# Ledger of designs, part 79: designed miniproteins, single chains

Each design is a single chain, and the fold is of that chain. pLDDT is the mean over its residues in the fold that is shown.

## One batch from the design tools (miniprotein)

Design m2917
Fold by ESMFold2-Fast:
Structure m2917 (fold): chain A 70 residues (1-70)
Amino acid sequence: MEELEKRLEEAEKKVEELIKKKDYEKALEVVEELEKWVELIRPSLSEEEYEEAIKRIEELRKKVEKAKEE
């Protein structure tokens, strides 16, 4: 699903920009919105696409949390 990849990439870029600004609360909101969107479209995703999306979302959340600690 091309739209899934585009959304994941856009969210990753936005989160990195927010981390640079030290706006961690907004960065987490972006991650939460992405997670809700992926769950909404889950019936349209293959199991492999869903698993990959969730892994990337978890890595984004972890990245924000790690940046807050450093």
Scores: mean pLDDT 82

Design m2918
Fold by ESMFold2-Fast:
Structure m2918 (fold): chain A 59 residues (1-59)
Amino acid sequence: SKEELQKEIDELSKRLQELLRERQELKRRGAPQEEIDKIEEEIKKLQEKINELRKQLES
């Protein structure tokens, strides 16, 4: 249902916000580029999944 899709989007959006905060902290403390790249890859995958679910919701 659309309600179930919205709940999944909301949960993934919360996870995305957590990863964005983690990325900011890694950059702030000067973490190795490899650690930053890893979290940026996870952010990208999560954004792509959220976008796919949003398209399903609007269909």
Scores: mean pLDDT 86

Design m2919
Fold by ESMFold2-Fast:
Structure m2919 (fold): chain A 69 residues (1-69)
Amino acid sequence: MMMEEIIELLKKIHGEDLDKEELKEILKYSIEQALEVLKESNPEKAQEILEEKLKESKKDLEEEIKKKE
C-alpha cells in the first residue's frame, strides 16, 4: 500500500528513531481527512485524485533519497 511505502521513505530520510506505528496512524488520519475533502469537490474521482497525490509524494521522497547518494 502506498502509505506504507511513504512511511518507509520518511524513515530513511529522518532516521531510525521515527516511530513507524505512530507515523502510520497520523498518516492514516490525514489521508482519511484529505479523502473527505476531495469527496466534497469531486465525489466520483476523489479516490483517484488521492492515489495520484500519494504517488507524487512517494516519487518526491524517492528523489530526495537519490540526491543523498
Scores: mean pLDDT 71

Design m2920
Fold by ESMFold2-Fast:
Structure m2920 (fold): chain A 88 residues (1-88)
Amino acid sequence: SELAEEAIKKAEEAIELAKEALKLGTGKKSIVKAIAAAISASGALFLAELAIKTGDRRMGEEALKTAEEALELAREALKLAKEDAKKK
């Protein structure tokens, strides 16, 4: 399941970026987005694992979509954290 494998990669990247944002960010908006990204990425990992076990293509596609959304949230969180660091 290429979709599930790609979802895992993107979800792991999202978690790494979210951790980086939390380490740098002291702003509430950055922290909230980083937490949201981490939760969403965790959900994508569970969906991807289930897609691998069942061979369900739809589940793999949902996992990938969720992972892509998590990655975008993580990127936004990191951008806000870097901007917050410049203002403090």
Scores: mean pLDDT 85

Design m2921
Fold by ESMFold2-Fast:
Structure m2921 (fold): chain A 72 residues (1-72)
Amino acid sequence: GIDKALLVFNLDFFDTDGDGEISPEELREKLAELGQELSDEEVEELQRAGDVDGDGRIDIRHLVSLLVGERE
């Protein structure tokens, strides 16, 4: 499973393009750099949950909302 705090704490690290979105492969690579290992299945599940625009990219804020619930 993903460490939700890593996503919240390192949003700028995941958002390398500044567009608020990340590709599934970049998300997997960035999380691996932070010590979080993702399976191909987990990456696909995150893409389906976070791809609100249907462009194949994950909305980082929406993904964080789904995982953390925005109440901290």
Scores: mean pLDDT 68

Design m2922
Fold by ESMFold2-Fast:
Structure m2922 (fold): chain A 60 residues (1-60)
Amino acid sequence: MTDDELEKELDELMRELGAKLASLPKEKATEYMQKAGDIVMNSPSLEEAIEKLKELIKEV
């Protein structure tokens, strides 16, 4: 994947996560948003961030 394709995938996953979180209680939505932010900030590559976000979205 190119970096542009990886950024598009990440954006799509973040939109999917946001849609799922909108149906949750605010407390849980905040917890999952913090986990997602940690994944994006602390992952060594966009590919790893994408994989970890997919796992997080499955948990929600």
Scores: mean pLDDT 80

Design m2923
Fold by ESMFold2-Fast:
Structure m2923 (fold): chain A 85 residues (1-85)
Amino acid sequence: MKIEPVSPEVLEAIRAFIRASDAGDTAAMEEAGRRLVQAVKESGSELDLAVATIALATILVASKNQGREDEAAVAERTLAELDAL
């Protein structure tokens, strides 16, 4: 089995997005989301896309469950951009 590693750029962008979400900083989330979409697009890796999608879907569900509509909206927009790749 070929185990392709997740790109360091994708992992760092996901970590930045999680940190911004935990802080309730929607501007930082939008910045991290843009970096994540670009990193996934540049890597062309199906694993990177899958990991990014799972991470964003998890943040979206958590934000909705916590009533954080602004954070949920950023996560939803970033997921839509990943789905368009």
Scores: mean pLDDT 82

Design m2924
Fold by ESMFold2-Fast:
Structure m2924 (fold): chain A 81 residues (1-81)
Amino acid sequence: SNEELLQKALELAEEAARLARAARAAGAPRELVLEAELDAGVAAVVAAVAKTTGYKDKALIETAVELGERALALALAALAA
């Protein structure tokens, strides 16, 4: 459902932000940390906007999921660096 997809987007954005903070604390390269934090923030904003549509905008919800997945990948890359 659109609600389940939006919940996934929010959880991806939150996890990406958590991992980006962990990468920063571990002394990961500044550029990778900033990129991960920015993408996590953008994913969270898009998910929040999608929620204001009352779970009706499937394309916006799918975009929020894609942004969250990208943010998570960047945060994991920052942690691995």
Scores: mean pLDDT 82

Design m2925
Fold by ESMFold2-Fast:
Structure m2925 (fold): chain A 65 residues (1-65)
Amino acid sequence: MRKEAITLTAISLELIAAGVEGRVELVDDTLHLTLKGSPAAIEEAARRAREIAESRGFRLEVTAV
């Protein structure tokens, strides 16, 4: 189903809006985010990504670098 592509795109746009650099990967039903930026920007981006993931039935894991 195309909800995966839409979810990945939505999260990518939120990363750009938050001013963080990052990568999003989907493995089964888990979205894995690797984020680089200030701690505050990472926390905001992770919060927004979690809201999107949960609304669409995905699990979310976040790694900060």
Scores: mean pLDDT 79

Design m2926
Fold by ESMFold2-Fast:
Structure m2926 (fold): chain A 82 residues (1-82)
Amino acid sequence: SVKEILELIKKKAEELELSEEDKKAIEELIKEIEELLKKLPELDEEKQKEAERKIAVYLSALGLLVAAAEFEEALRKRKALE
């Protein structure tokens, strides 16, 4: 479920040393997804479809931000060991 994906992303983000800008971006995307999920059952079919598309886009952006942060952490750890 989307909620399970969000919980996994939250846990992953907590394990990463994120910049304040990246933390805010991740938190904002999570909030937007959670608000869309909350409203989804009350929307008509056309608005549900639009909301589902927005959730997919925001999840993709969230996944990319976390992946980029993981890569940056790996580079920082490598530099610290050199």
Scores: mean pLDDT 79

Design m2927
Fold by ESMFold2-Fast:
Structure m2927 (fold): chain A 81 residues (1-81)
Amino acid sequence: ALSTAEVLAIIEETLARLHERRRASTDPEERARLTEAIRALGEAVDRIAAGEDPEAVLEELLERLEEIDPETAEEFRERAE
């Protein structure tokens, strides 16, 4: 099982990479997808801070990322393993 600190570290690292990808991107469609992914991760941080189960939040976040940007979802899954 992942600790709260481990879950937050995965989210923070993924957020940093998404911000880098968005800054480097010149494609408006890609930038929009990355912005949505950043928002989803930010919401997950807020939920964990509110005392929700980190593993349950991670599972829901992964499902949302699969819909928003499958590439980010795959990267996130690899980090969570």
Scores: mean pLDDT 81

Design m2928
Fold by ESMFold2-Fast:
Structure m2928 (fold): chain A 70 residues (1-70)
Amino acid sequence: MEELRQRIEEIIEEARRRVEEAGGTLEAKVEGDDVSLTASGARNAEQTEALARVVREATERIKELLEESK
């Protein structure tokens, strides 16, 4: 459990860094096995797609880890 939690936190940290580099902000909500990521602050369509890609990739990786832990 602890190792899984740490890995999820690492994925969130990496996603946060990438969102911030693109000029946005990442909000992460972790409640047990429920993880929600939201990116905001995009100024145009290109940034919106970049932020959405980061959130999607991070969410998919977290989902895979959670499924493997069951």
Scores: mean pLDDT 77

Design m2929
Fold by ESMFold2-Fast:
Structure m2929 (fold): chain A 91 residues (1-91)
Amino acid sequence: SKEEFEKAKREFLELRRRVLEPAYEESKDNEELKELVEKAVEKLDELEKKAAELVDEGKYEEAVELLEEAKKLLLEFEKEYKELKKKLEEE
């Protein structure tokens, strides 16, 4: 439903802000971390755009599924970012 889509979009945007804003600020002085953030942003922007296109077609259920996939990618990014940061700090 449209209501379920609006909820999923709010949850996705909140998670995106919570995960990406700190990583984006922190990565400014490190090329490897910055590249990881940029790749994640590009992929997430593509999924968000596809979800919006599905909404325009009235396919709210499929749009919600893409937003859930985007949330999964954000959590995977957070793990990869923390692992890379730890490795760089141990040098």
Scores: mean pLDDT 84

Design m2930
Fold by ESMFold2-Fast:
Structure m2930 (fold): chain A 74 residues (1-74)
Amino acid sequence: MTAEGLEQVEKGVEESIELLKRYEEKLEELLTEPDEEKLKKKVEELAKRGGLTEEQIEELIKKIKKKVEELKKK
């Protein structure tokens, strides 16, 4: 699970977690784009603007793909 227990005094970790949560809010807008190629480009643009790490980008893409797949299956 995310950010359980006592963290060391390191702003970077907390900033990363907050960025991911705020990015999830933008996923609502991204979900209106069913085209995977366009969605990927939008994710990359947001990732560049947010300064996300490679791990965060991978995690975000995974979440978006899962939501898009759910939308198509409905």
Scores: mean pLDDT 59

Design m2931
Fold by ESMFold2-Fast:
Structure m2931 (fold): chain A 104 residues (1-104)
Amino acid sequence: SDVQVVGVLGALSFLIDAGEEGGELDLLKLSEEQIEQLREAWQDIQRGRLTDRHYELLEEIMKSLGAKSIEELKEKLRKIAEELLKKYGHVDALKALLILDSTP
């Protein structure tokens, strides 16, 4: 659904920001190409553009992270966000948690 795509891509974008600031982008286990695609996707969404490419990107990220469902992906991202928040106290990690909790 649109709400799930927006929510999960938003959470991923905030986790990328927290990971960059903390020097732990590798915790996301995403390629540099995937990180760039996620940044572009989140900018498009913030500008009011949601396309089939964003749905395709979400499915690709799920496969890369070994998540079989949106619920499994949310759980994996929540654990990463909690680790970044606990270790570094990054506000963007907290933002990711809040978005994940509000995403159905």
Scores: mean pLDDT 81

Design m2932
Fold by ESMFold2-Fast:
Structure m2932 (fold): chain A 78 residues (1-78)
Amino acid sequence: HMSEGELDAEVTLALGEIYLAIGNLDEKRGNKEAAIDSYKKAIELFQKVIDNPNASPEVKALAEKLIKEAQERIEKLK
């Protein structure tokens, strides 16, 4: 059974992935400002995953990869 702290990290990762997906959708629709806002929220959530001492190395590595993806998307939209 996953610990509560580990579960919190997984849920936070999933929420970050949802915001990343919302950002991708808004980007495709031409809603640049909304896309940037969603990508920034995703980065904040992924950073919380990395900062969580109960997050597995695999979960942290995925969060780091997704932060880079979101940052690259924001730079492209500026």
Scores: mean pLDDT 85

Design m2933
Fold by ESMFold2-Fast:
Structure m2933 (fold): chain A 102 residues (1-102)
Amino acid sequence: MWFAELGAALATAEDGRVEVELDGYRLTVTVEPGRVVVEYEGHVAEAEATPEGGRARNLTTGSEAVADREGRIREVSAKTEAERQAVELAAQMAAGQARAAA
């Protein structure tokens, strides 16, 4: 539910940085054309829109996630739940941008 609420809020976000607090989770999201950056609990995930959906990586830990154009996670590699949440959320948001651009 909480990721769906955040996804809905970000669907209306303009270019720039948005700070969101949902269900006690504090997230910082930066939206740029074809690129999303999510910061959650000190973990930073960068994602890009691709023709297939979205791909996110945490450049510090190497955690990553891939989402299809429907926002479903196809692959994820993360050591902690917070890392996993950051990369999955970023990948899903980038996949949303890919759908909007098509």
Scores: mean pLDDT 71

Design m2934
Fold by ESMFold2-Fast:
Structure m2934 (fold): chain A 96 residues (1-96)
Amino acid sequence: GIEEKIEKVRELIEEAREALEEGNIEKALELLEEALELIRELKRLGAPLEEIEELLEELLELGKEVLKKAPKELITRAIGLILRVIGELEEVRLEK
């Protein structure tokens, strides 16, 4: 159901954070792209995930810049955005 997909998004975002902390930017980008695809599917099903979609799109663009420039400051910003996505996921009201 929708709840199972949201839990998978959360797991992907947490794994992406770990990959960024380990310096594995390519793995983090792959995980974030998979999370964005699930978010877009959930939005089509009526879930209120517009802010999460925007945050993930910003993360993917930032991750591409990190791959080009590799500065620590961009990685720190990406981790901050991931924490915001996790916070927004916790606020999603899908109680049964």
Scores: mean pLDDT 77

Design m2935
Fold by ESMFold2-Fast:
Structure m2935 (fold): chain A 63 residues (1-63)
Amino acid sequence: FDLGVDREQALKDAEAATDKAIEARKQGNVSLAASYTVASALLYAAAGDPEKAREAIKRVEDA
């Protein structure tokens, strides 16, 4: 990621991490959900989209 982020790939990876965070939260695994939420937020931020990072956090919180 430090050498240049493929924005589309980063967004796709962030979306997958968000989905895994939501799944973990629904299963009651708050530690795993937190880990995937952080990964998702970092990937959205790396893609230059902090608004989507904020949205992902809300989606996990609402799960």
Scores: mean pLDDT 78

Design m2937
Fold by ESMFold2-Fast:
Structure m2937 (fold): chain A 74 residues (1-74)
Amino acid sequence: SLAEVAERNRRIKELLEEQIEFLKKRIEELEKELAEETDPEKKEKLEREIAMLKLQIKNNEELIERIEEVLEKL
């Protein structure tokens, strides 16, 4: 049914939003670590990890937008 499809999509959206919040908190922790780091090699590693997590957030936000479009059409 359309109601079951809508409920499933709302649940997926909620899980993606929760993942974004966890990723944002992880980025904040890594940015604090980066601010205190003096070793150039460790700084580069932290910057790469932060960049990867930011990309994951972007991908999840794009998925949420697509889900919202589907929900609006239902």
Scores: mean pLDDT 90

Design m2938
Fold by ESMFold2-Fast:
Structure m2938 (fold): chain A 75 residues (1-75)
Amino acid sequence: RAAKAEALRAAADELYAAGRIGERGRRVLLGAAGWVEAGTPDEEVLERVRQATRALGLPPEEAELVVAAVREALA
């Protein structure tokens, strides 16, 4: 859990610093790290992330990057 949450925080900072995601995308990744630490099942984390990217209106390319980063961290 701790390793997966740290991977999500690292991905959030790296993608944001590279300009590949904005503040909303970064917040979704940080939220996912919190859900992982709380013991939320991986499938539920992924579903919440997909819902959050839609609810926040992330551009499709940014939404796909966020979802891919979560899927990679949970692998």
Scores: mean pLDDT 83

Design m2939
Fold by ESMFold2-Fast:
Structure m2939 (fold): chain A 105 residues (1-105)
Amino acid sequence: SLEELKKKIEEREKRRRAAMATLLGVMQYAYDNGDEETAYLAGRALQLVASGDERVIDRLAELAEKHPDLKYEEVDGEIVPTSMSKEAYDAAVAAIREILAEEER
């Protein structure tokens, strides 16, 4: 039905935003710590999310659900990360490394 389709689109967009927030949070945390390599890897994963890779989106959205300390706000339609713990960062970096290893064959 049209209502079911609308709900699925809204749930998909929510997952996409959560995945983006996770990656932007990793980039900010890595940048603040001088970890340019991890910031670059998070940027590569962000390109996969931007291209609509549902598997990558789902993985990172599930990680955000498990780490409620991973916070962001929306300003003029843009996702701005506001907080991330060391535990959330380490978990997200591990997920990013696994995702990128799978993409490189």
Scores: mean pLDDT 82

Design m2940
Fold by ESMFold2-Fast:
Structure m2940 (fold): chain A 83 residues (1-83)
Amino acid sequence: SAQAEKERAFRLAIFYAYSDPERSIALVKQAYGERAGKIFEEALKYAKTLPDDFKKLAVLNVALNAIRAGKSEEEIKKLLEEV
C-alpha cells in the first residue's frame, strides 16, 4: 500500500542520511514529493553542523515527522532550531 511505502521510505531515508545522502533525499522525494525532498535536504545540511550525534539524528526525525504532518517550511525550520 501507499502507506507502507511511505513508512519504508521514512526508515530508509534515516538509514541512508549520512552514508548516501542523495539516495536518502530521493526516497523522501518519491514518498512525499519534490518540496519534501528539498526541506529534508536543508534539514540534513543543518544536522551536519551540529556537534552531537544524538541531535543530528533528532533533527532528521523531527524534519521527516513534520513533513508527514504537512507542516510548512517555516514551521519545520522553527522546530529544527528547538533541537
Scores: mean pLDDT 82

Design m2941
Fold by ESMFold2-Fast:
Structure m2941 (fold): chain A 69 residues (1-69)
Amino acid sequence: SKEEQKKIAEELLEEAEREAREVGDEEVKKLVEKAREAYEKGDYEKAREYALEALIEAGVIRLKRVVLG
């Protein structure tokens, strides 16, 4: 349902915003902004996709910071 899609998108967006703040990366922040814009327009599918991309990018940045010091 659209209600369930909205709930999932909201949860992922909240997690993405948290991760963007922690890693402090401009590209991750841009993905979160795109997810927020999609969510505000009611495009929960696109909001979910952008939020997931932000989470993946944040994860890659965290791994690079651990490997490179």
Scores: mean pLDDT 86

Design m2943
Fold by ESMFold2-Fast:
Structure m2943 (fold): chain A 92 residues (1-92)
Amino acid sequence: GSLAVQGAIQAAEAALKDGGKVSVSIKDDTLTVTIKGAGKKGKQGAQQAAQNAKKAGATATITEKGDEITVTISGLPVTSLTGAALAIIGLS
């Protein structure tokens, strides 16, 4: 199963529960999830998403800028990334 996809969805859900805002984009083979107002749980979720992506053999990076966290996941099939993006949009 795609632990990376599951982790990204969980990070978005955690951030939304903390009152944050989530946006998602996909470009080429890269899924980018941006969380604003992530709070502590949203930050922990983003870190877990990156770890899950790495365990799945994907590349994942986290960038923090003030209250904004960006999780970038690549190295997964575009169909898996598209599914994750649609699931996150459904949470928002």
Scores: mean pLDDT 72

Design m2944
Fold by ESMFold2-Fast:
Structure m2944 (fold): chain A 73 residues (1-73)
Amino acid sequence: SSAKELESRKVILETIPEGLRALVEAVINTVRKRLEKLGKYELEEELKKEEKRLLEITEKSIERIKEELEKLK
């Protein structure tokens, strides 16, 4: 049973990174479209800075997931 639980967890952890990247991209695109509709083009540079920070946090989270996967190997 523990071996099946480890295999199941491994599959889930392997798929989470793609889901996290897709989610961050969807959120940023939604915010960008909202700012465009509000005519807040001056905030594009600030949005790019926040996008970079969110992507850096996301990649750090993905590395932690990879470390968890290595422990299961």
Scores: mean pLDDT 79

Design m2945
Fold by ESMFold2-Fast:
Structure m2945 (fold): chain A 70 residues (1-70)
Amino acid sequence: SPLEQARKLIEEAKEKLKKAKTPEEIKEIAFKLMEEMQKLYPKLTAEEKEQLEKLLDELNELAQKLVEEL
């Protein structure tokens, strides 16, 4: 399903973010993820969009924290 694809992409992005050493690497990871999300987002139901927003908020908090630490 599009939601399960989105979850997998977010988990893969989290692992890549943990290994990133520069703000530029974090930016590239986020950009690539957003491109994939843009393709999947229109295919989701309202309920699935709510679940995805929660996962994206968690990822965004992690990315912001990692950028601040670099």
Scores: mean pLDDT 80

Design m2946
Fold by ESMFold2-Fast:
Structure m2946 (fold): chain A 100 residues (1-100)
Amino acid sequence: SNEEFLKEFEELLEKAKEALIAGDLETFRKYIEEAKELVKKKIKDEKKKNELLSTLDRAEQTALELYERYKAGEISLEDLEVQMDVIVHELVTLIKEILE
């Protein structure tokens, strides 16, 4: 079901966010790949699947760019945490719209 998919997907995104904030990029990438595999397994509509995967790829890229700014000392840890929450919230909102 879409509800079961969204719950599992949101749990993977929260784990990815926690890993990135902790500086564990390997674990971050692992959870993003698990989220992509969940989309591939659960979403049968090819157009929706491709749109979800593209949206997830863009969010991953944005999160990694944000983390590089944090490592460069351009943003604080608190800024990283707040901006990562925004990325996850916006990604979940877009995915709900794609699934409708």
Scores: mean pLDDT 87

Design m2947
Fold by ESMFold2-Fast:
Formats: sequence, C-alpha cells, structure tokens
Structure m2947 (fold): chain A 80 residues (1-80)
Amino acid sequence: MAREAAERARAAAEAGDAEAAREAAEEAGRAAAEAGHELEGEVAAGVAALAAGVGRAVGDDALGARGAARAAENAARGLG
C-alpha cells in the first residue's frame, strides 16, 4: 500500500538513509499509479528523484531522504 511505503520512506529519512527513502517513495508512487492515480504517482516519483539529486549535489543525503519521504507521503495522502 502507498501509505505503508510512505511510512517506510519517513523512517528511512529519520535514519538519514537517502537510498532507502527513495526506494520507498518510488514504491508509494507505483502503488498510487496502480490504484488509478497515475498522475499523482508520476509527480511523486519525479519529486523524489529531484530531491535525491539535490541532496547529492549539495552533499546532504539527509536532505535528499527527507524530500523523497515527503514525495511518498504526498502520493499516499493525495488520493489514498
């Protein structure tokens, strides 16, 4: 479920694990798309990728992880 993936992304962000947060955000976006919320899923995946890229560019994986977790939460909350 998108909500469970969002919770995992948030836990990963709290741990500072940007990669785990990104994977969970992608899963939340995919679950939202499968539920017929394709636009929300694509937007969440794009925001997660952008957040991870920004975190990498500034050398702050925790920032990237928090951005990915927020994208996952938006995917789950928007219509889930």
Scores: mean pLDDT 66

Design m2948
Fold by ESMFold2-Fast:
Structure m2948 (fold): chain A 62 residues (1-62)
Amino acid sequence: SMARALEEAERRGQEAMREVKEIEEELIKENVIKPLEELKSLDEQAAKSQLLAERYRERRAA
């Protein structure tokens, strides 16, 4: 049903967001990346986004 498909899509989106936030928090604790409020340049923000995307893909690759 369409309602079930929408519900599953929402759950998957929520799960993905939780995984990304978990990775970000873990990398900040490990001093691999800085918290957003400490980033002053777009290059630093871009580097952080690339690293988060890479780690998220690795985690999802089983």
Scores: mean pLDDT 72

Design m2949
Fold by ESMFold2-Fast:
Structure m2949 (fold): chain A 98 residues (1-98)
Amino acid sequence: SEEIRLRMNLRLLMVGGMVYVAERALATRGAALSPDARARAEAILAQLRAIYQQMQALVAQARQAPASQWPAILAQIDALFDQAQALAAEFERLLAAA
C-alpha cells in the first residue's frame, strides 16, 4: 500500500535526521565530554550511520520487490528504527550529563 511506502520513507528520514543532529552535536559539544563519554558518543554515531545504511538498502529492496513483500521489509525497518531511537536517547543522555 501507499501507507507502507510512506512509513518506510518517514522512518528513513527520521533516522537520517538523528544522524545529522548527532554529527552536529558531537562536532560542537564533543570537546566538553569526558574521554569515555566521547568514545561512547562516537560509537553511538557509528551505529546510527550503520542503521541508516541498512535502512537505505531495505528501502531500495522494497522498490524492486512486489507489494506482497513490503510488510516484511517494513517490519525490518521498524526494528532498526527502534534501535536508532534507543541509541539517540542514550546519545542525548551522554550530552546532558556533560
Scores: mean pLDDT 91

Design m2950
Fold by ESMFold2-Fast:
Parts: sequence; structure tokens; C-alpha cells
Structure m2950 (fold): chain A 68 residues (1-68)
Amino acid sequence: SIQDVVDEVLALLDAGVPEEEILARVLELAKTLSPEDRLTLLLAAAFEAQRRGLHALTAGLVEEVNRL
């Protein structure tokens, strides 16, 4: 489900995984989702990254949303 995918991304953020690795994983997960769920994942991840002050991850995720 989309919630399970979001929970995986939140777990990576909580574990302090490097922003570049989280971005790569989010993009890999997004490829397995419908267009609607892909947008939901990218926006949820971007919002959470922004709240945590993760500027590189936020920028990368916003860039991917702009490509949709």
C-alpha cells in the first residue's frame, strides 16, 4: 500500500540514511506505483524532508514532481 511505502521512507529518515540514498530509494519505489500514488509519495517525502531541514533531498524530490 502507499502507506507502507511512506512508512519505509520515514524509517530511512529516522535512521539518518544519507539524503542521496533516500532520494534514490524514493525514486525506485515511485516507479512501482500508479501515477497518483507516485505523486502522493513524492509530495509526502518532500514535505517531511523540508520539515527536517534536509535541503538536498527536498530539492531532488521537488524536481521529480516537476517532471510529472
Scores: mean pLDDT 88

Design m2951
Fold by ESMFold2-Fast:
Structure m2951 (fold): chain A 88 residues (1-88)
Amino acid sequence: NPSLYEPAEVLAERARELAEEAIKAAKEGDWQRATSLLTAAQLLAALSEDLETQAEAYKAAAEVEEIRGDKEKAAELRKKAEELAAKA
């Protein structure tokens, strides 16, 4: 698996980049792209094993749901981000 050759730090940086792109796609109304980018960001954040990066990915997911208008989902995702950040 090519992912095994990337340092956790590189995976964390890529996760942040994808999360930012996902928020941008959501603001542009491209929900297919936003969802795909968020999924990739969350997977890379998990593979990095960095709790702060995982918290950032959940925070990005919350922002995407807020842009979509799902305030309840956004609040739930933000709470998960806060819990991960507290453990970091």
Scores: mean pLDDT 82

Design m2952
Fold by ESMFold2-Fast:
Structure m2952 (fold): chain A 92 residues (1-92)
Amino acid sequence: GKEAAQGLADGAEGAAHAGGTVSAEAEGGKVTVTVENAGPKAGVAAISGGVAAELAGAKVEVKSEGDTITVTVSGLSKEDAEYAAEGANRAN
């Protein structure tokens, strides 16, 4: 739970540091992180956050459309989902 949320937040911070524009939304046990203006480094950081969440046992979907990467993580507690979204939104 917490490990998946932390991995996603860390990936979002890395994506923002690499020049991506990060936004996140929590809804129940689901978090959607959107990275806009994702160059290759921001994209790798965002995907790495998703991989970390999956390795921690969460369900992860990654979508890439042009310069936008969306990472959706589900199966979290409401608290862990909100933690991940807050961490991701602070990354900008």
Scores: mean pLDDT 82

